# Designed miniproteins, single chains, continued (3), part 88

Each design is a single chain, and the fold is of that chain. pLDDT is the mean over its residues in the fold that is shown.

## One batch from the design tools (miniprotein)

Design m10922
Fold by ESMFold2-Fast:
Structure m10922 (fold): chain A 155 residues (1-155)
Amino acid sequence: DIMKELEELVEEMDRLFKTGLLGAELQEAARAGDQARVDEVIDAALELGLIDEETAEEMRALSSVEERLRLMYAAVLGADKNTSLEELVRRMRERVGELGRRMKELLDKLPPEKQAEVRKEIGQRVYDLLRELAALVSGLQPLLEEWEQRLKELS
């Protein structure tokens, strides 16, 4: 069933996009020296089920943004805890690319009317994802506002 496989790919893409956005915010918070924003990201990752409580506690105990990112990305990818940050980022990028290619392949097999419907549903899911993240992490509110503006221009 094409629709079932698309749903599974969208769910995995959602998880990876949430992880990437939280990782970007974690880096920005660290550059700003804003510990409250760092704590928001760790709490959001835990609430979203991206990391477990033990990983969250390990991340809170660290002062290095690179080690925090490494723990979070390793947890999301199910990777060995000794995997380098560079390797984890490479794997995330490759997986996002693979998911995108597979989603396009499946979408192209659907009738044009159904393709338009599914693309609209994916756009709504991206918006819902950004709303959920912005509610948990204040630093992501500008990205939500940008997406809302883009959606208004397409409607």
Scores: mean pLDDT 84

Design m10923
Fold by ESMFold2-Fast:
Structure m10923 (fold): chain A 71 residues (1-71)
Amino acid sequence: MTPLELEVLRLLWESKGIPLTPEQIAERLGISVEEVQRILDRLVERGLVKKTDKGYVITSAGFRELARALA
């Protein structure tokens, strides 16, 4: 997992279940919406993030991967 993928997971974890849009994540990380979307697509495919009608949220699997990377 790249450092940038971990930062996306950390932002979603810090939101405490409030969905974040790709635009909100891009603004916080200082990268393009297109780059955020590529990261989110990979994280959804891995089951670490879930897409909702209001944005993206971290899954239990995503939280476990984040905790492992921070240990």
Scores: mean pLDDT 86

Design m10924
Fold by ESMFold2-Fast:
Structure m10924 (fold): chain A 148 residues (1-148)
Amino acid sequence: SALDLVNWNGELTRLHLAAGAGDLERVKELIERGDLTVVDLPVYHPDFLPPGSTPLHWAARNGHLEVVEYLLSLGADVNAKDVLGNTPLHWAARNGHLEVVELLLKVPGIDVNAKDVNGETALDLAERNGHEEIVELLKKVPGLDVDA
């Protein structure tokens, strides 16, 4: 199903790459076809996300707002964690993608306090990388723990 495709966190697929490229038309085409074509590339490339990453992680890391919106509309898991404990929110906050952070925070059930393997939240990553507008936005979220 489309839901199974958007939450695929196994091997790297064409859908992961299309989402990371911001190619909304290609994302739609791959989902409509049920295309789970695995891309035979080295898993440990510096430009690739950690194992366990979903298409939503790839779109959020690269700031592709329209692709993030589309994947979420299909039931993509906003709280999905890669093997390093990163959620899509961690990647968007680390890389300064304000509009993507705003969109993710509107998703019901988002875990804004999720910690990666180093114990860092999306707030910690935004602060460390100097993304002041994202820091201010996150600090206004009800239930966010600021005492990290």
Scores: mean pLDDT 84

Design m10925
Fold by ESMFold2-Fast:
Structure m10925 (fold): chain A 66 residues (1-66)
Amino acid sequence: LEEKAKEALDLLEEGKEEKAREIVKDMIKQYGEVETSKTVLEIGKKRGIEGEAQLLVSEAIVDVRK
């Protein structure tokens, strides 16, 4: 869970938004929206990119529901 969240945020900071979103979507499918959101946002906050992390998670949730 945490390893995948770190990988997604690393990709996000590299400007690879589509790859980051794909990892977060896989996390939502495997661990659920609540656990994925909590983990990604916690790490994002520690990195000073909480807003970007929140947007990434929100977009992944919308994509999974479509």
Scores: mean pLDDT 81

Design m10926
Fold by ESMFold2-Fast:
Structure m10926 (fold): chain A 72 residues (1-72)
Amino acid sequence: GDAELMERIKRALEEADRDGDGYVSIEETVEAGRRLGLDPEEVRRLAEELDWDGDGRVSIDEAAAALYRAAR
């Protein structure tokens, strides 16, 4: 279900966030998506849409939203 998918997404992102600062790069978000079997190009596009300041970093919640959208 949606809750189970979101839990899997958050777990993958927590593994990508090695610094534990609550932020991940677009590349780390794409890699988490690959581990979940998602299209890396779609994940990148969605993560870039959430990176409004263009610094290449998104919050775990924003990265999770991108991965959830790519999975649906």
Scores: mean pLDDT 77

Design m10927
Fold by ESMFold2-Fast:
Structure m10927 (fold): chain A 58 residues (1-58)
Amino acid sequence: GKLYRALKDFTAVLPNDLSVKKGDILEVLKEINDNWVLAKSLQTGETGLVPVSWLEEV
């Protein structure tokens, strides 16, 4: 998938959410809707939901 950078810290609220830190690189696996993507952290290898507004394409 495409690579994205986290623009700010996001802490998981729901069980399927992925926590990220500012500057983390993520691979977007699937767009869920206009507000959320399923992404894989390249730092941890963990997969989960991240808000689109937290991400910038690299």
Scores: mean pLDDT 84

Design m10928
Fold by ESMFold2-Fast:
Structure m10928 (fold): chain A 94 residues (1-94)
Amino acid sequence: SPLVEEALARDADGLTPLHRAAREGDIEKLKQYLEALRKESPELLKEVLTARDADGRTPLHIAREAGNEEAVELLKKIMEELGVTPPAAADGTV
């Protein structure tokens, strides 16, 4: 599926499509994208959920920074279903 190849495609900032969807906060689009990835490969979905941008941020970090609470809740739910532990803060510093 073209979706599988595009899921890990990165822009100039190292953002995948999932990072961008999390930043946008379009919950309907995000849900559709996550379900499409799950249908193709749960392993790919797990990889995309844990993918880091140029600053070491995952899609969950980007959703939090953008203030997209619904996206944060959705991503956490999917990660729990896949047995993925949410990563620690990207920099861990003040």
Scores: mean pLDDT 75

Design m10929
Fold by ESMFold2-Fast:
Structure m10929 (fold): chain A 63 residues (1-63)
Amino acid sequence: MQMPPELKFVEKYPEVISKGAGEISDEVKPVLGSDGKVYPNLNHFFEALKKSNGKLELVRFGE
């Protein structure tokens, strides 16, 4: 792919994604997706985002 879905997402939410991604290896930050699901961290969210081909969007971190 020339432009992976995750890169398009990062372009739209660069501050949120870059900050969260830098910390997810040790800290579990739950992420609420636009599909109404809570992901345990950004790693799981990115996996779902790639699988959905960019349909999934970040609503916010935690609750």
Scores: mean pLDDT 60

Design m10930
Fold by ESMFold2-Fast:
Structure m10930 (fold): chain A 66 residues (1-66)
Amino acid sequence: SAEELLKEFDTDGDGYISTEQLRKVLLSKGLSEEEVERIIKLLDKDGDGRIPAERFVELIGLLSRL
């Protein structure tokens, strides 16, 4: 589930997922490097390398229905 994935990747419990962690998850779902890069740019507009956990859960939920 998205919650189990969040638990595995948000090991610090700070409510954020790094862009590197997000890249690994999306690649494991069968997305190409180009698709992953586009998604990261949409979610990390400030380029700070951090994605809010809520946005990560929403994204994984959408991908699970594709």
Scores: mean pLDDT 71

Design m10931
Fold by ESMFold2-Fast:
Structure m10931 (fold): chain A 63 residues (1-63)
Amino acid sequence: SPLVLARAVKDYTAKTPEELSLKKGELVLVLESLSSEWVRARSLTTGKEGIVPGSVLKPIEVL
């Protein structure tokens, strides 16, 4: 699937080492959809990768 540029619509705090913490307004690349609820993303602010609930993200552009 193509990469998706998305923005965090709210703060998210990682609850496990696999999860990605985000601040509202951060830009991320969605790397893959893992389930209906979870995506793997990379923060463009921190460069960190992890899983995050898709509900935290609003798609901006398909790359």
Scores: mean pLDDT 85

Design m10932
Fold by ESMFold2-Fast:
Structure m10932 (fold): chain A 60 residues (1-60)
Amino acid sequence: GPILVEALEDFEARTPEELSFRRGELLEVLARPDRHWWLARSLATGRVGFVPAFLVRVVA
C-alpha cells in the first residue's frame, strides 16, 4: 500500500526539485532513491518533490 509520512518540522525548499512542507503535513512517499532524500507528494496540495527523510516519520 502507499507509504504515508508526517512532517516533524517545517521545511523550506531551496531548489525547484524540493518540496516545502509544514509540521504536521501528510505526505505520500513515491520513491526512496537514497536514505537521505525521498520523493513525496503533499496530500494537501498535490505537489511533488524531494523531502529530507530525517524530517518525516512513517504513519501508515
Scores: mean pLDDT 87

Design m10933
Fold by ESMFold2-Fast:
Structure m10933 (fold): chain A 74 residues (1-74)
Amino acid sequence: SFSDEEIEAAFKALDKDGDGYVSQDTILRELGKVLGVRLDAEARVRLGRLLAEADTDGDGRINYEEFRAVLRRW
């Protein structure tokens, strides 16, 4: 499992605009590279489901608290 420090560093690396939000597509595309982990098809499917569940607004945008919850469950 990832530490809070690793999750925060990953979120900041993905949040290129610094607005406190990252798109689900950006997370699915870039998270494996940012964390230095392999994202195979099964990992992407699980991650996509968790991101969809965390997106309470349905706008495709994930904030830090939602991102942390996803990575802790993934």
Scores: mean pLDDT 80

Design m10934
Fold by ESMFold2-Fast:
Structure m10934 (fold): chain A 93 residues (1-93)
Amino acid sequence: DPLLEVVREAAEEADTDKDGYFSVDELVKFLRLLFEKAGVKEIPSDEVLRVDAKGIINVFDLDKDGKISRKELFAVLSQPAALAGLRRVLESY
């Protein structure tokens, strides 16, 4: 799925301190970069993206500390259902 490469690139770019983990704010940055790389013309505000980021952490919080690792985020988003959901969100904007 070509969306997986876009996800990987956005995740690498959003992890600017290179600790391999995403806080809510870093996940907002990831989503913004993902939307930009996916060709979305009207990128949502950071406040809107923060709602989406919190939703992702709440559903996929694999370490239960309000963060998600880059590896776990990619593993989850590699699932066909998760990719389909992400694609639908991107198409809705």
Scores: mean pLDDT 71

Design m10935
Fold by ESMFold2-Fast:
Structure m10935 (fold): chain A 150 residues (1-150)
Amino acid sequence: DEALRLYDEGRRRFLELATALTHAAVLAGERLRDTLSQDQLDVVEAIRETYEELKRELAKDPEAVRRAERRGERLSDNPIGALAAGEMAREGVRSVREAEKRGLAEAARAAARYLREIADLLESMGDFELAREAREAAELFAEAARLLEA
């Protein structure tokens, strides 16, 4: 089943990327603790909860966990960008999970949309390699959605 193969590969890539972005936002939140409002700190805590959940899912591949955490550490050097990327990743994860209740094609479309938005943000931050990886994952989900609706 080609649609499910593409969906599963896209999901694997999204899981690793979302883990990296949410980790970056957690680290950025720690660095900016004295500057952030209570509402902003509450958002960072929600991102941390998402990060811990994603890390547990990714833990079956320890090399993927190490890659995601190193990427997150590097991305946290731009703390404003890292907070934006982590929030976008958290919202993307939530939206994909909600769309899964309606079907895999809807989940795939949601994932593709958020991965393109994440890619645009990463490109604006100068991370062209991660932006490319996010766009490649978006194309896997877009093709999976097309095949699931055929």
Scores: mean pLDDT 90

Design m10936
Fold by ESMFold2-Fast:
Structure m10936 (fold): chain A 153 residues (1-153)
Amino acid sequence: MLSEEELKIIEEVAKLAEKISGIKINIDYIKAVVMKAKEILKQLPDTREGVIKATILAILELHGVDISPLMDASLDELLDTWLSLLKRTHPTLEQLKEEAVTLLTSIATMLLINGFSENVIEILEESLKKLKEAKTVEEIEKIIRDFIDKLLS
């Protein structure tokens, strides 16, 4: 079960993401991602990179992907896997934006839950504003990569 503190973080980050992006966040889905990512993180380093990897792996598993062969994959390989999956299952720009907002919100939430709070909200807000204005799939992909790069710098 999620703690009261973890639930509060999920609700606060989701509410912020909705206000900035204009996209409604499925809080129950974010809860599912957090629960799965916490389990996966036990097998990964307790670092910003480890938390981000655990979050992407959790989202992939919830989409029915077998993550066992992906546990040692790089962040770039995990992102390429996620983007390839979404281009097949969510082909519209609007659907890709919704999934991208959910990904960024989930990553930010997991970083905050695991004590990696520095600059996370500021980076999330900037990236969500850019996602709202994005007009192409290429712009969405760039915004996601830039978001992760900023979190790791």
Scores: mean pLDDT 89

Design m10937
Fold by ESMFold2-Fast:
Structure m10937 (fold): chain A 58 residues (1-58)
Amino acid sequence: MLVRAVKDYTAKTPEELSFKKGDVLEVLEVVDDTHLLVKSLKTGEEGLVPKDVLEELK
């Protein structure tokens, strides 16, 4: 599933991913009710991100 960042995000922990508004990411896993494990299509990096900063594209 592809998602798009609705705002810029700066990682708060080493496990999180930083990205910019409009970046497209692939959801790899639903970790819990608030976080997704995603891969940036721009950089290829993987990390945890809050669900509330992402929107579904498909």
Scores: mean pLDDT 82

Design m10938
Fold by ESMFold2-Fast:
Structure m10938 (fold): chain A 64 residues (1-64)
Amino acid sequence: MEQEINDALVLIMVGIAKIDEEKGNYDAAIETLEKALEFARKNGVSDETIKYIEEELKKVKEKK
């Protein structure tokens, strides 16, 4: 229940980061993804969701 809500919030943050990435704002996208990952680690979020954020963060860092 709480995990599902936290997973949804984190995925919204990832969506915001993707918009910044599309605009070429890689630094802003990285900052948003790092904040999402910190939120995920401190709150009840699934391991699958945490892994997804980590993979997205790696992809953005590779494009910089």
Scores: mean pLDDT 80

Design m10939
Fold by ESMFold2-Fast:
Structure m10939 (fold): chain A 79 residues (1-79)
Amino acid sequence: SADGKTPLHIAAEKGEVRKVAELLAAGADVNAQDKNGNTPLHYARKSKDPVEAEKVIELLRKHGADLNAKDKNGKTPED
């Protein structure tokens, strides 16, 4: 997309656990940043389904997600 979102960003935002696992197994960059500096982990934290969000977050963390990555406004996924 024009915003630099990868399929992993989109799957993480939607809480699509199976798709996130498939993309990571295929070598998707777990720390890819969109044009705003957001990583897939930033998008996982915005998911409204807490059960699926937690599973996605665990998959991203297992694959080396940077919990301290800052977007263009200096916000981490925990902010």
Scores: mean pLDDT 82

Design m10940
Fold by ESMFold2-Fast:
Structure m10940 (fold): chain A 60 residues (1-60)
Amino acid sequence: MGLIVRAVEDYEAKTPEELSLKKGELVEVLEVVDEDHLLVKSLETGKEGLVPKRYLEPVE
């Protein structure tokens, strides 16, 4: 399993490439796309998409 991070607040996808998250949702980091975006997979839904990294925090 890759690095697990948590949504710090709700995020609504703005493009088809992005993933909507609820506050507290756990996601696996698949790839660092750029300085502002991570490609992640939701552990709840199994869906993949881009999320701005500022909405995510590392978990233990």
Scores: mean pLDDT 81

Design m10941
Fold by ESMFold2-Fast:
Structure m10941 (fold): chain A 66 residues (1-66)
Amino acid sequence: MIGDRIRQARQDRGLTQQQLAELAGVSQRSISNYEKGILTPSKDVLQKLARALGVPVSYFVDPAEL
């Protein structure tokens, strides 16, 4: 699930949900909700998360090329 990939990439970098939120320019509540699968990030948010985590957007939506 996309939330599991966000959480894994965040933990691999030693980031808290608050730190990832600050790097991506979103709220910590949004990060928590994405990781729990309560909310689905928009394409724009997904691009911000990918950039903050140093992974391609395909890491979340098309993992076959990883």
Scores: mean pLDDT 78

Design m10942
Fold by ESMFold2-Fast:
Structure m10942 (fold): chain A 61 residues (1-61)
Amino acid sequence: KREEILKLIADILNLIGDKIDLELKYKKGEISEEEYKKEIEKLEKKIKELREKLDELEEEE
């Protein structure tokens, strides 16, 4: 259970890092606005799902 919580936190942090990298690529003009919006939406959805799992595990015990 503790290992699962730590893994979820690490996964969330990695996705936040991916969002930062994506924002930097967009600011540099390496990706289109359409690609940026699509990828950000995917990352935010994944972060939301992982946060919901984390909340469920933290409420256990």
Scores: mean pLDDT 80

Design m10943
Fold by ESMFold2-Fast:
Structure m10943 (fold): chain A 81 residues (1-81)
Amino acid sequence: DLGLQLIHAAGLGEVEKVKELIAQGADVNYKDEDGETPLHVAYRFGHKEIVEILLENGADPDAKNNKGLTPADLAKMYGHP
């Protein structure tokens, strides 16, 4: 599943893998079991280059996870505003 691979790569800070998965047609707005998108995990871990790449490719900054939190909420909570 390209979407799940994209979430993992975004969380790990794997910039080149993120670019490859998007080029292969990965859904940048894919949601995992917790309702988290690639953008949620990139913001949580402060991977700014990946945040930029995801937003440039149509990632939804207003998507809410299963706890009602947006990617920006996670960035603020984890010190990456």
Scores: mean pLDDT 86

Design m10944
Fold by ESMFold2-Fast:
Structure m10944 (fold): chain A 57 residues (1-57)
Amino acid sequence: MTPAERLAIIHLAEQGLSQREISERLGVSQATVSNVLRRYEALGRDVDALLATPDAG
């Protein structure tokens, strides 16, 4: 997926949406949302590092 989609996932999660709601809104799997958020936390919630990281999608 694109860096913009990863940013959208983080933004929606910080707005209080559940992983399921983010999944439904963006048309991605709940597992994809979970993986992006997990990676974001592993990177110390560094948005720039997440944008520079390739994904497996």
Scores: mean pLDDT 74

Design m10945
Fold by ESMFold2-Fast:
Structure m10945 (fold): chain A 150 residues (1-150)
Amino acid sequence: SEALRLYEEAMREFNWLGLALLTGAVRAGERLREQLSEEQLKVVEEIRNKAEELRAIMSKDPELVKEAEERGERLSESPIAAIALGQAAADTYDRTQAARERGLLEAARAAAEGMREIATLARNAGDFELAELAERTARLFEEAARLLEA
């Protein structure tokens, strides 16, 4: 169905962008290790665990994993923003997984909301390309949700 096609396309973009943001936060945490509190280091470690989960999910697409990790490395050059974006990505991933237990419609809505939040954070950090990618992914989930509700 068209709804499933859009959901799968949105999930592919979500996983790629999510891995990039999580990787960026991990690399940023490494750059700032001596400057971060124990609480902040724990958050970075939780983000690293989520990055490993997404890498495992994406294991059939090694080129896409490589592209995400390369994007993440570049994002880590703005380490404070990268950590905030990675935390938002981890929260979005967890909310989307929890919503998936209620169904595809709820998962699509949760993912769209999280991607809109990521777009706002990216725009505030001055990364307009990342903001546009997140907004595009949000729109795919919103359209999938619209078709799933119909």
Scores: mean pLDDT 89

Design m10946
Fold by ESMFold2-Fast:
Structure m10946 (fold): chain A 62 residues (1-62)
Amino acid sequence: VPQVREAVATKDYTAKTPDELSFKKGDKLSVIAEYDSDHYGAVLIKTGETGLVPKEYIEILS
């Protein structure tokens, strides 16, 4: 994806499906796509895992 945005988790989240990422408040992410109205496709920087993250738990930095 040509548009990558830096983001940070605003609170802890536990994945509800295998397609989602689990993360902690303050974790850094690269947002690679908007998947739907409620989710981003993202990479969790500390693990390198890719998956869906709920938009309400994420703040876009750039």
Scores: mean pLDDT 81

Design m10947
Fold by ESMFold2-Fast:
Structure m10947 (fold): chain A 71 residues (1-71)
Amino acid sequence: MTELNKAAEAGDLEAVKKLTGGKADENGRTPLHLAAEAGHEEVVAYLLSLGASVTAKDKEGLTPLDLRRRA
């Protein structure tokens, strides 16, 4: 898992802004998946503004929006 993935899951927007090149983990989860699952809407909005893929599916076929539960 990348440092960007950890920052996104933790809701650390400053760290997310400083880190670049975030990629999917071993389960196919992008930083956007992890931020959405944790409910960090500010991080989700920031990643979407950078062109993060809302249609990316993890190994279970779930998108970031599927993981948000309340989107």
Scores: mean pLDDT 73

Design m10948
Fold by ESMFold2-Fast:
Formats: C-alpha cells, sequence, structure tokens
Structure m10948 (fold): chain A 100 residues (1-100)
C-alpha cells in the first residue's frame, strides 16, 4: 500500500520518493492517519526518519500534517506514539514539535 511505500522511502532517505507518496496521500484524499503494515502513521514515519525532510522544513511539515488532522496520540503495533519514537531516537526537537 502507499503507506508501506512511504515508510520504505523514509527508511532509505529517499526524499523524492517520500514526498511523492506523501503528496499522493494528501492530494487523493486518503486518510492522513492511515497506518502501514506496522501500524505506523505519517507522524511515526517522520519521527523515526526525520532526516528524510530537510531540518528547516520539519517543523512546518509536521504542523501542516497536524492541521490536516494527523493524530499524534495514535500507537503503532509496538504500542509507541510518534513522540515515543522521537524520544527513543534522542530527537528532542522532533519530540518538542509533536508535543505542541
Amino acid sequence: NVMDKLAEAAKNKDSEAFFKYLGKILNEGLDINAQDSNGNTVLHILAENPSVVPKDLREELVNLLLEAGADPSLKNDEGLTPIDLAEKAGDKEMAEILRK
């Protein structure tokens, strides 16, 4: 599915493919809280792979997703929220953005 492709692109640090699949989710009216095969939403994928987005755009993109209805309280199949993933990765900046 498109979410699994988004997750793979982020893991591979393929920014072009990542934004292609994210654009498909946003433009085709797909559920912004759709989950991949591991229960990860777009916010989980970004928290785990922040480097797929240039640092200067990360806060803007996360805020745009939150305004689009992305739910930062959703748990993946491991019972982790996007904030939990950011904290586990030591990414205090991403965790702070997600707490707002």
Scores: mean pLDDT 84

Design m10949
Fold by ESMFold2-Fast:
Structure m10949 (fold): chain A 68 residues (1-68)
Amino acid sequence: MRRELIQEEMRAVREAMYAAGLSQRELAEAAGLSTATLSRIFSGERLPSAEEWRAIVEAMRAAGIEAP
């Protein structure tokens, strides 16, 4: 049930990231993820784990971006 809501949140993350001038590669490096993993999460090819989601949110905060 939460899959589509997670995808909406991932879309918001991607939009906030681009608005702040941060690339997918930079966010992936900050989150400790591979660029391929982050790309698959953003495309909806796979869901992030709770740990991956936490890492993404923390990486966004570290970059000065307000996480949703």
Scores: mean pLDDT 73

Design m10950
Fold by ESMFold2-Fast:
Structure m10950 (fold): chain A 80 residues (1-80)
Amino acid sequence: MIGASALHIAAREGDLEKVKELLSSIPDPESRKAAINQQDEDGRTPLHLAAENGHEEIVKLLLEEGADLTAKDNDGNTPE
């Protein structure tokens, strides 16, 4: 997908192992938080994609790592 990071793809697909691998590759907590809160071309974060696809374990992991629950996509939706 154009504009989506590897983290967006893993979160959408429910690949918990890949999400963990990608986050572990970023040693700095601030840089990990930035990657987690990155928006794709539709304004969606990895948390939006995990939540809309019902990937509860990934949602939990992203929230523990500092994902922003208040981020709105281009349609005005938060990750719920």
Scores: mean pLDDT 78

Design m10951
Fold by ESMFold2-Fast:
Structure m10951 (fold): chain A 153 residues (1-153)
Amino acid sequence: SLVEVVRYTIVAESTEPVSEEKAKEIDAAVREAALAAGATHASVTLDKDGRLTVSVVADSFATAEAALAAAREAAEALGVKLADDRTYIATLRVRGFSAAEVEAIVAAANAAVGDRARVEVTSDDTVLITAGSVADVEAAKAAAAEAAAALRA
């Protein structure tokens, strides 16, 4: 297809600051739990202010949500609660278009979804969709696919 999803990511943050020592304990347990639940990759990062971020990558949002649920349970077992607020990210490949055409596709998708999702070019053929729900990512993905098809009509 002209627009393909190559990666689904869900991001969740800790509700409270976490120490570097606790973050190291969480990293191993969360990654193991997420991978066992079907994630292709999982990462834990800690910022300078102690905010812990868990990222789960899978071949579908359904698998990523199951993996995040397992990651959340593993983190809570170690005393760290993840927020219910999640960021959903789809990484798209947009094939056979010039850089200017990819920018036009992104502009059309953003115009269609408004503030429901953020659509960005990250490289010549790669587009990132970020939203607070699966439905909003799917709406932006559909708008990008429609814009791509229109450029070839």
Scores: mean pLDDT 89

Design m10952
Fold by ESMFold2-Fast:
Structure m10952 (fold): chain A 100 residues (1-100)
Amino acid sequence: HMEELSKRLLQAVIDGNLEEVKKLIEEGADVNAVNPETGMTALHAAAALSTNENRVEIVKLLIEAGADIDAKDKQGRTALDLARETGNEEVVKILEEAKK
């Protein structure tokens, strides 16, 4: 279930807007809120949907803010699974290190 701040956070992550992501986390957005249709968190979106240069920094920021690395979407995929599918080696390394 997503509150309005958490919906805005997901959109900011999709847009790759690092400064808006920071602001929404500071305003109390739940970084672990899920989209009820997909089961996707902001971390899933960062790994799968953002293609811009801020993706790595957004992933790091979400992890620092307490994102659940092991959260699975409705298809049983973690953010790490999605990062591997998109071929972003930097995001893969960050998520693998966060699981250690």
Scores: mean pLDDT 79

Design m10953
Fold by ESMFold2-Fast:
Structure m10953 (fold): chain A 159 residues (1-159)
Amino acid sequence: MLSPEQQARVDELRSLRLPNGGYVYEKGSSYDYADLDTTLYVLSELYELGQLTPEEREVLLRVAEIAVERQMPNGGFGRSITQLDPAITGRVLVGLLTAYELTGDERFLEAARRATLWLLSNRHPDGGWGRPGEPSDPYHTEYADRALEKAREFGLVPE
């Protein structure tokens, strides 16, 4: 039985669901497009809470396959090779690790390894993350740190 706080979090996460079964970062944004990274991240949180439905699982796995196909040659995620984003890469890394836990498919683990190495290689001297050429900020740092914490459970972060 979930705690009242865990139930409120599940209700919040499901509130971000679109009619196409994907998820958005914020309600009422002018972006009616399910973000791949947001969809993977939200469905991974529902998995960690033990609340992932069979239909939500099929969406997660399908979006994780698209993530493997769209991974940049350097392992990062973003709009282009010059517009890689640590928060996008962190959210996708969590989703790829969740897809690996659900399937045992080594393609998700290898894509997660490459994303982990990309996050580690783009860490700022202050220990945080920001967009390419910007200072570290709390938003990019939070998603990168959470993703690297999950990646340690799979032995993907060096000691």
Scores: mean pLDDT 93

Design m10954
Fold by ESMFold2-Fast:
Structure m10954 (fold): chain A 77 residues (1-77)
Amino acid sequence: SSSDKAEGQKLLQQGVNYLDQGDYEKAYELLKKAYELLKDIPEAVAAALDYMSEAYKGLGKYEEAEKLKKEAEALRP
């Protein structure tokens, strides 16, 4: 769990770096992996879903982006 959290946080940061570079497909790949590793941490999952939504908007996948955004909102009280 601790190792999964550390790896997930590293992948989350790498995914955000690719978002900043406009590499949306690579960003989504890394953020999806972070999401899988951080599943038990609601705040981290919500952050990953928000960034995945942004990556999908960059790819023109607006319906998928909206679904991810709503999932993130459901995790934040």
Scores: mean pLDDT 86

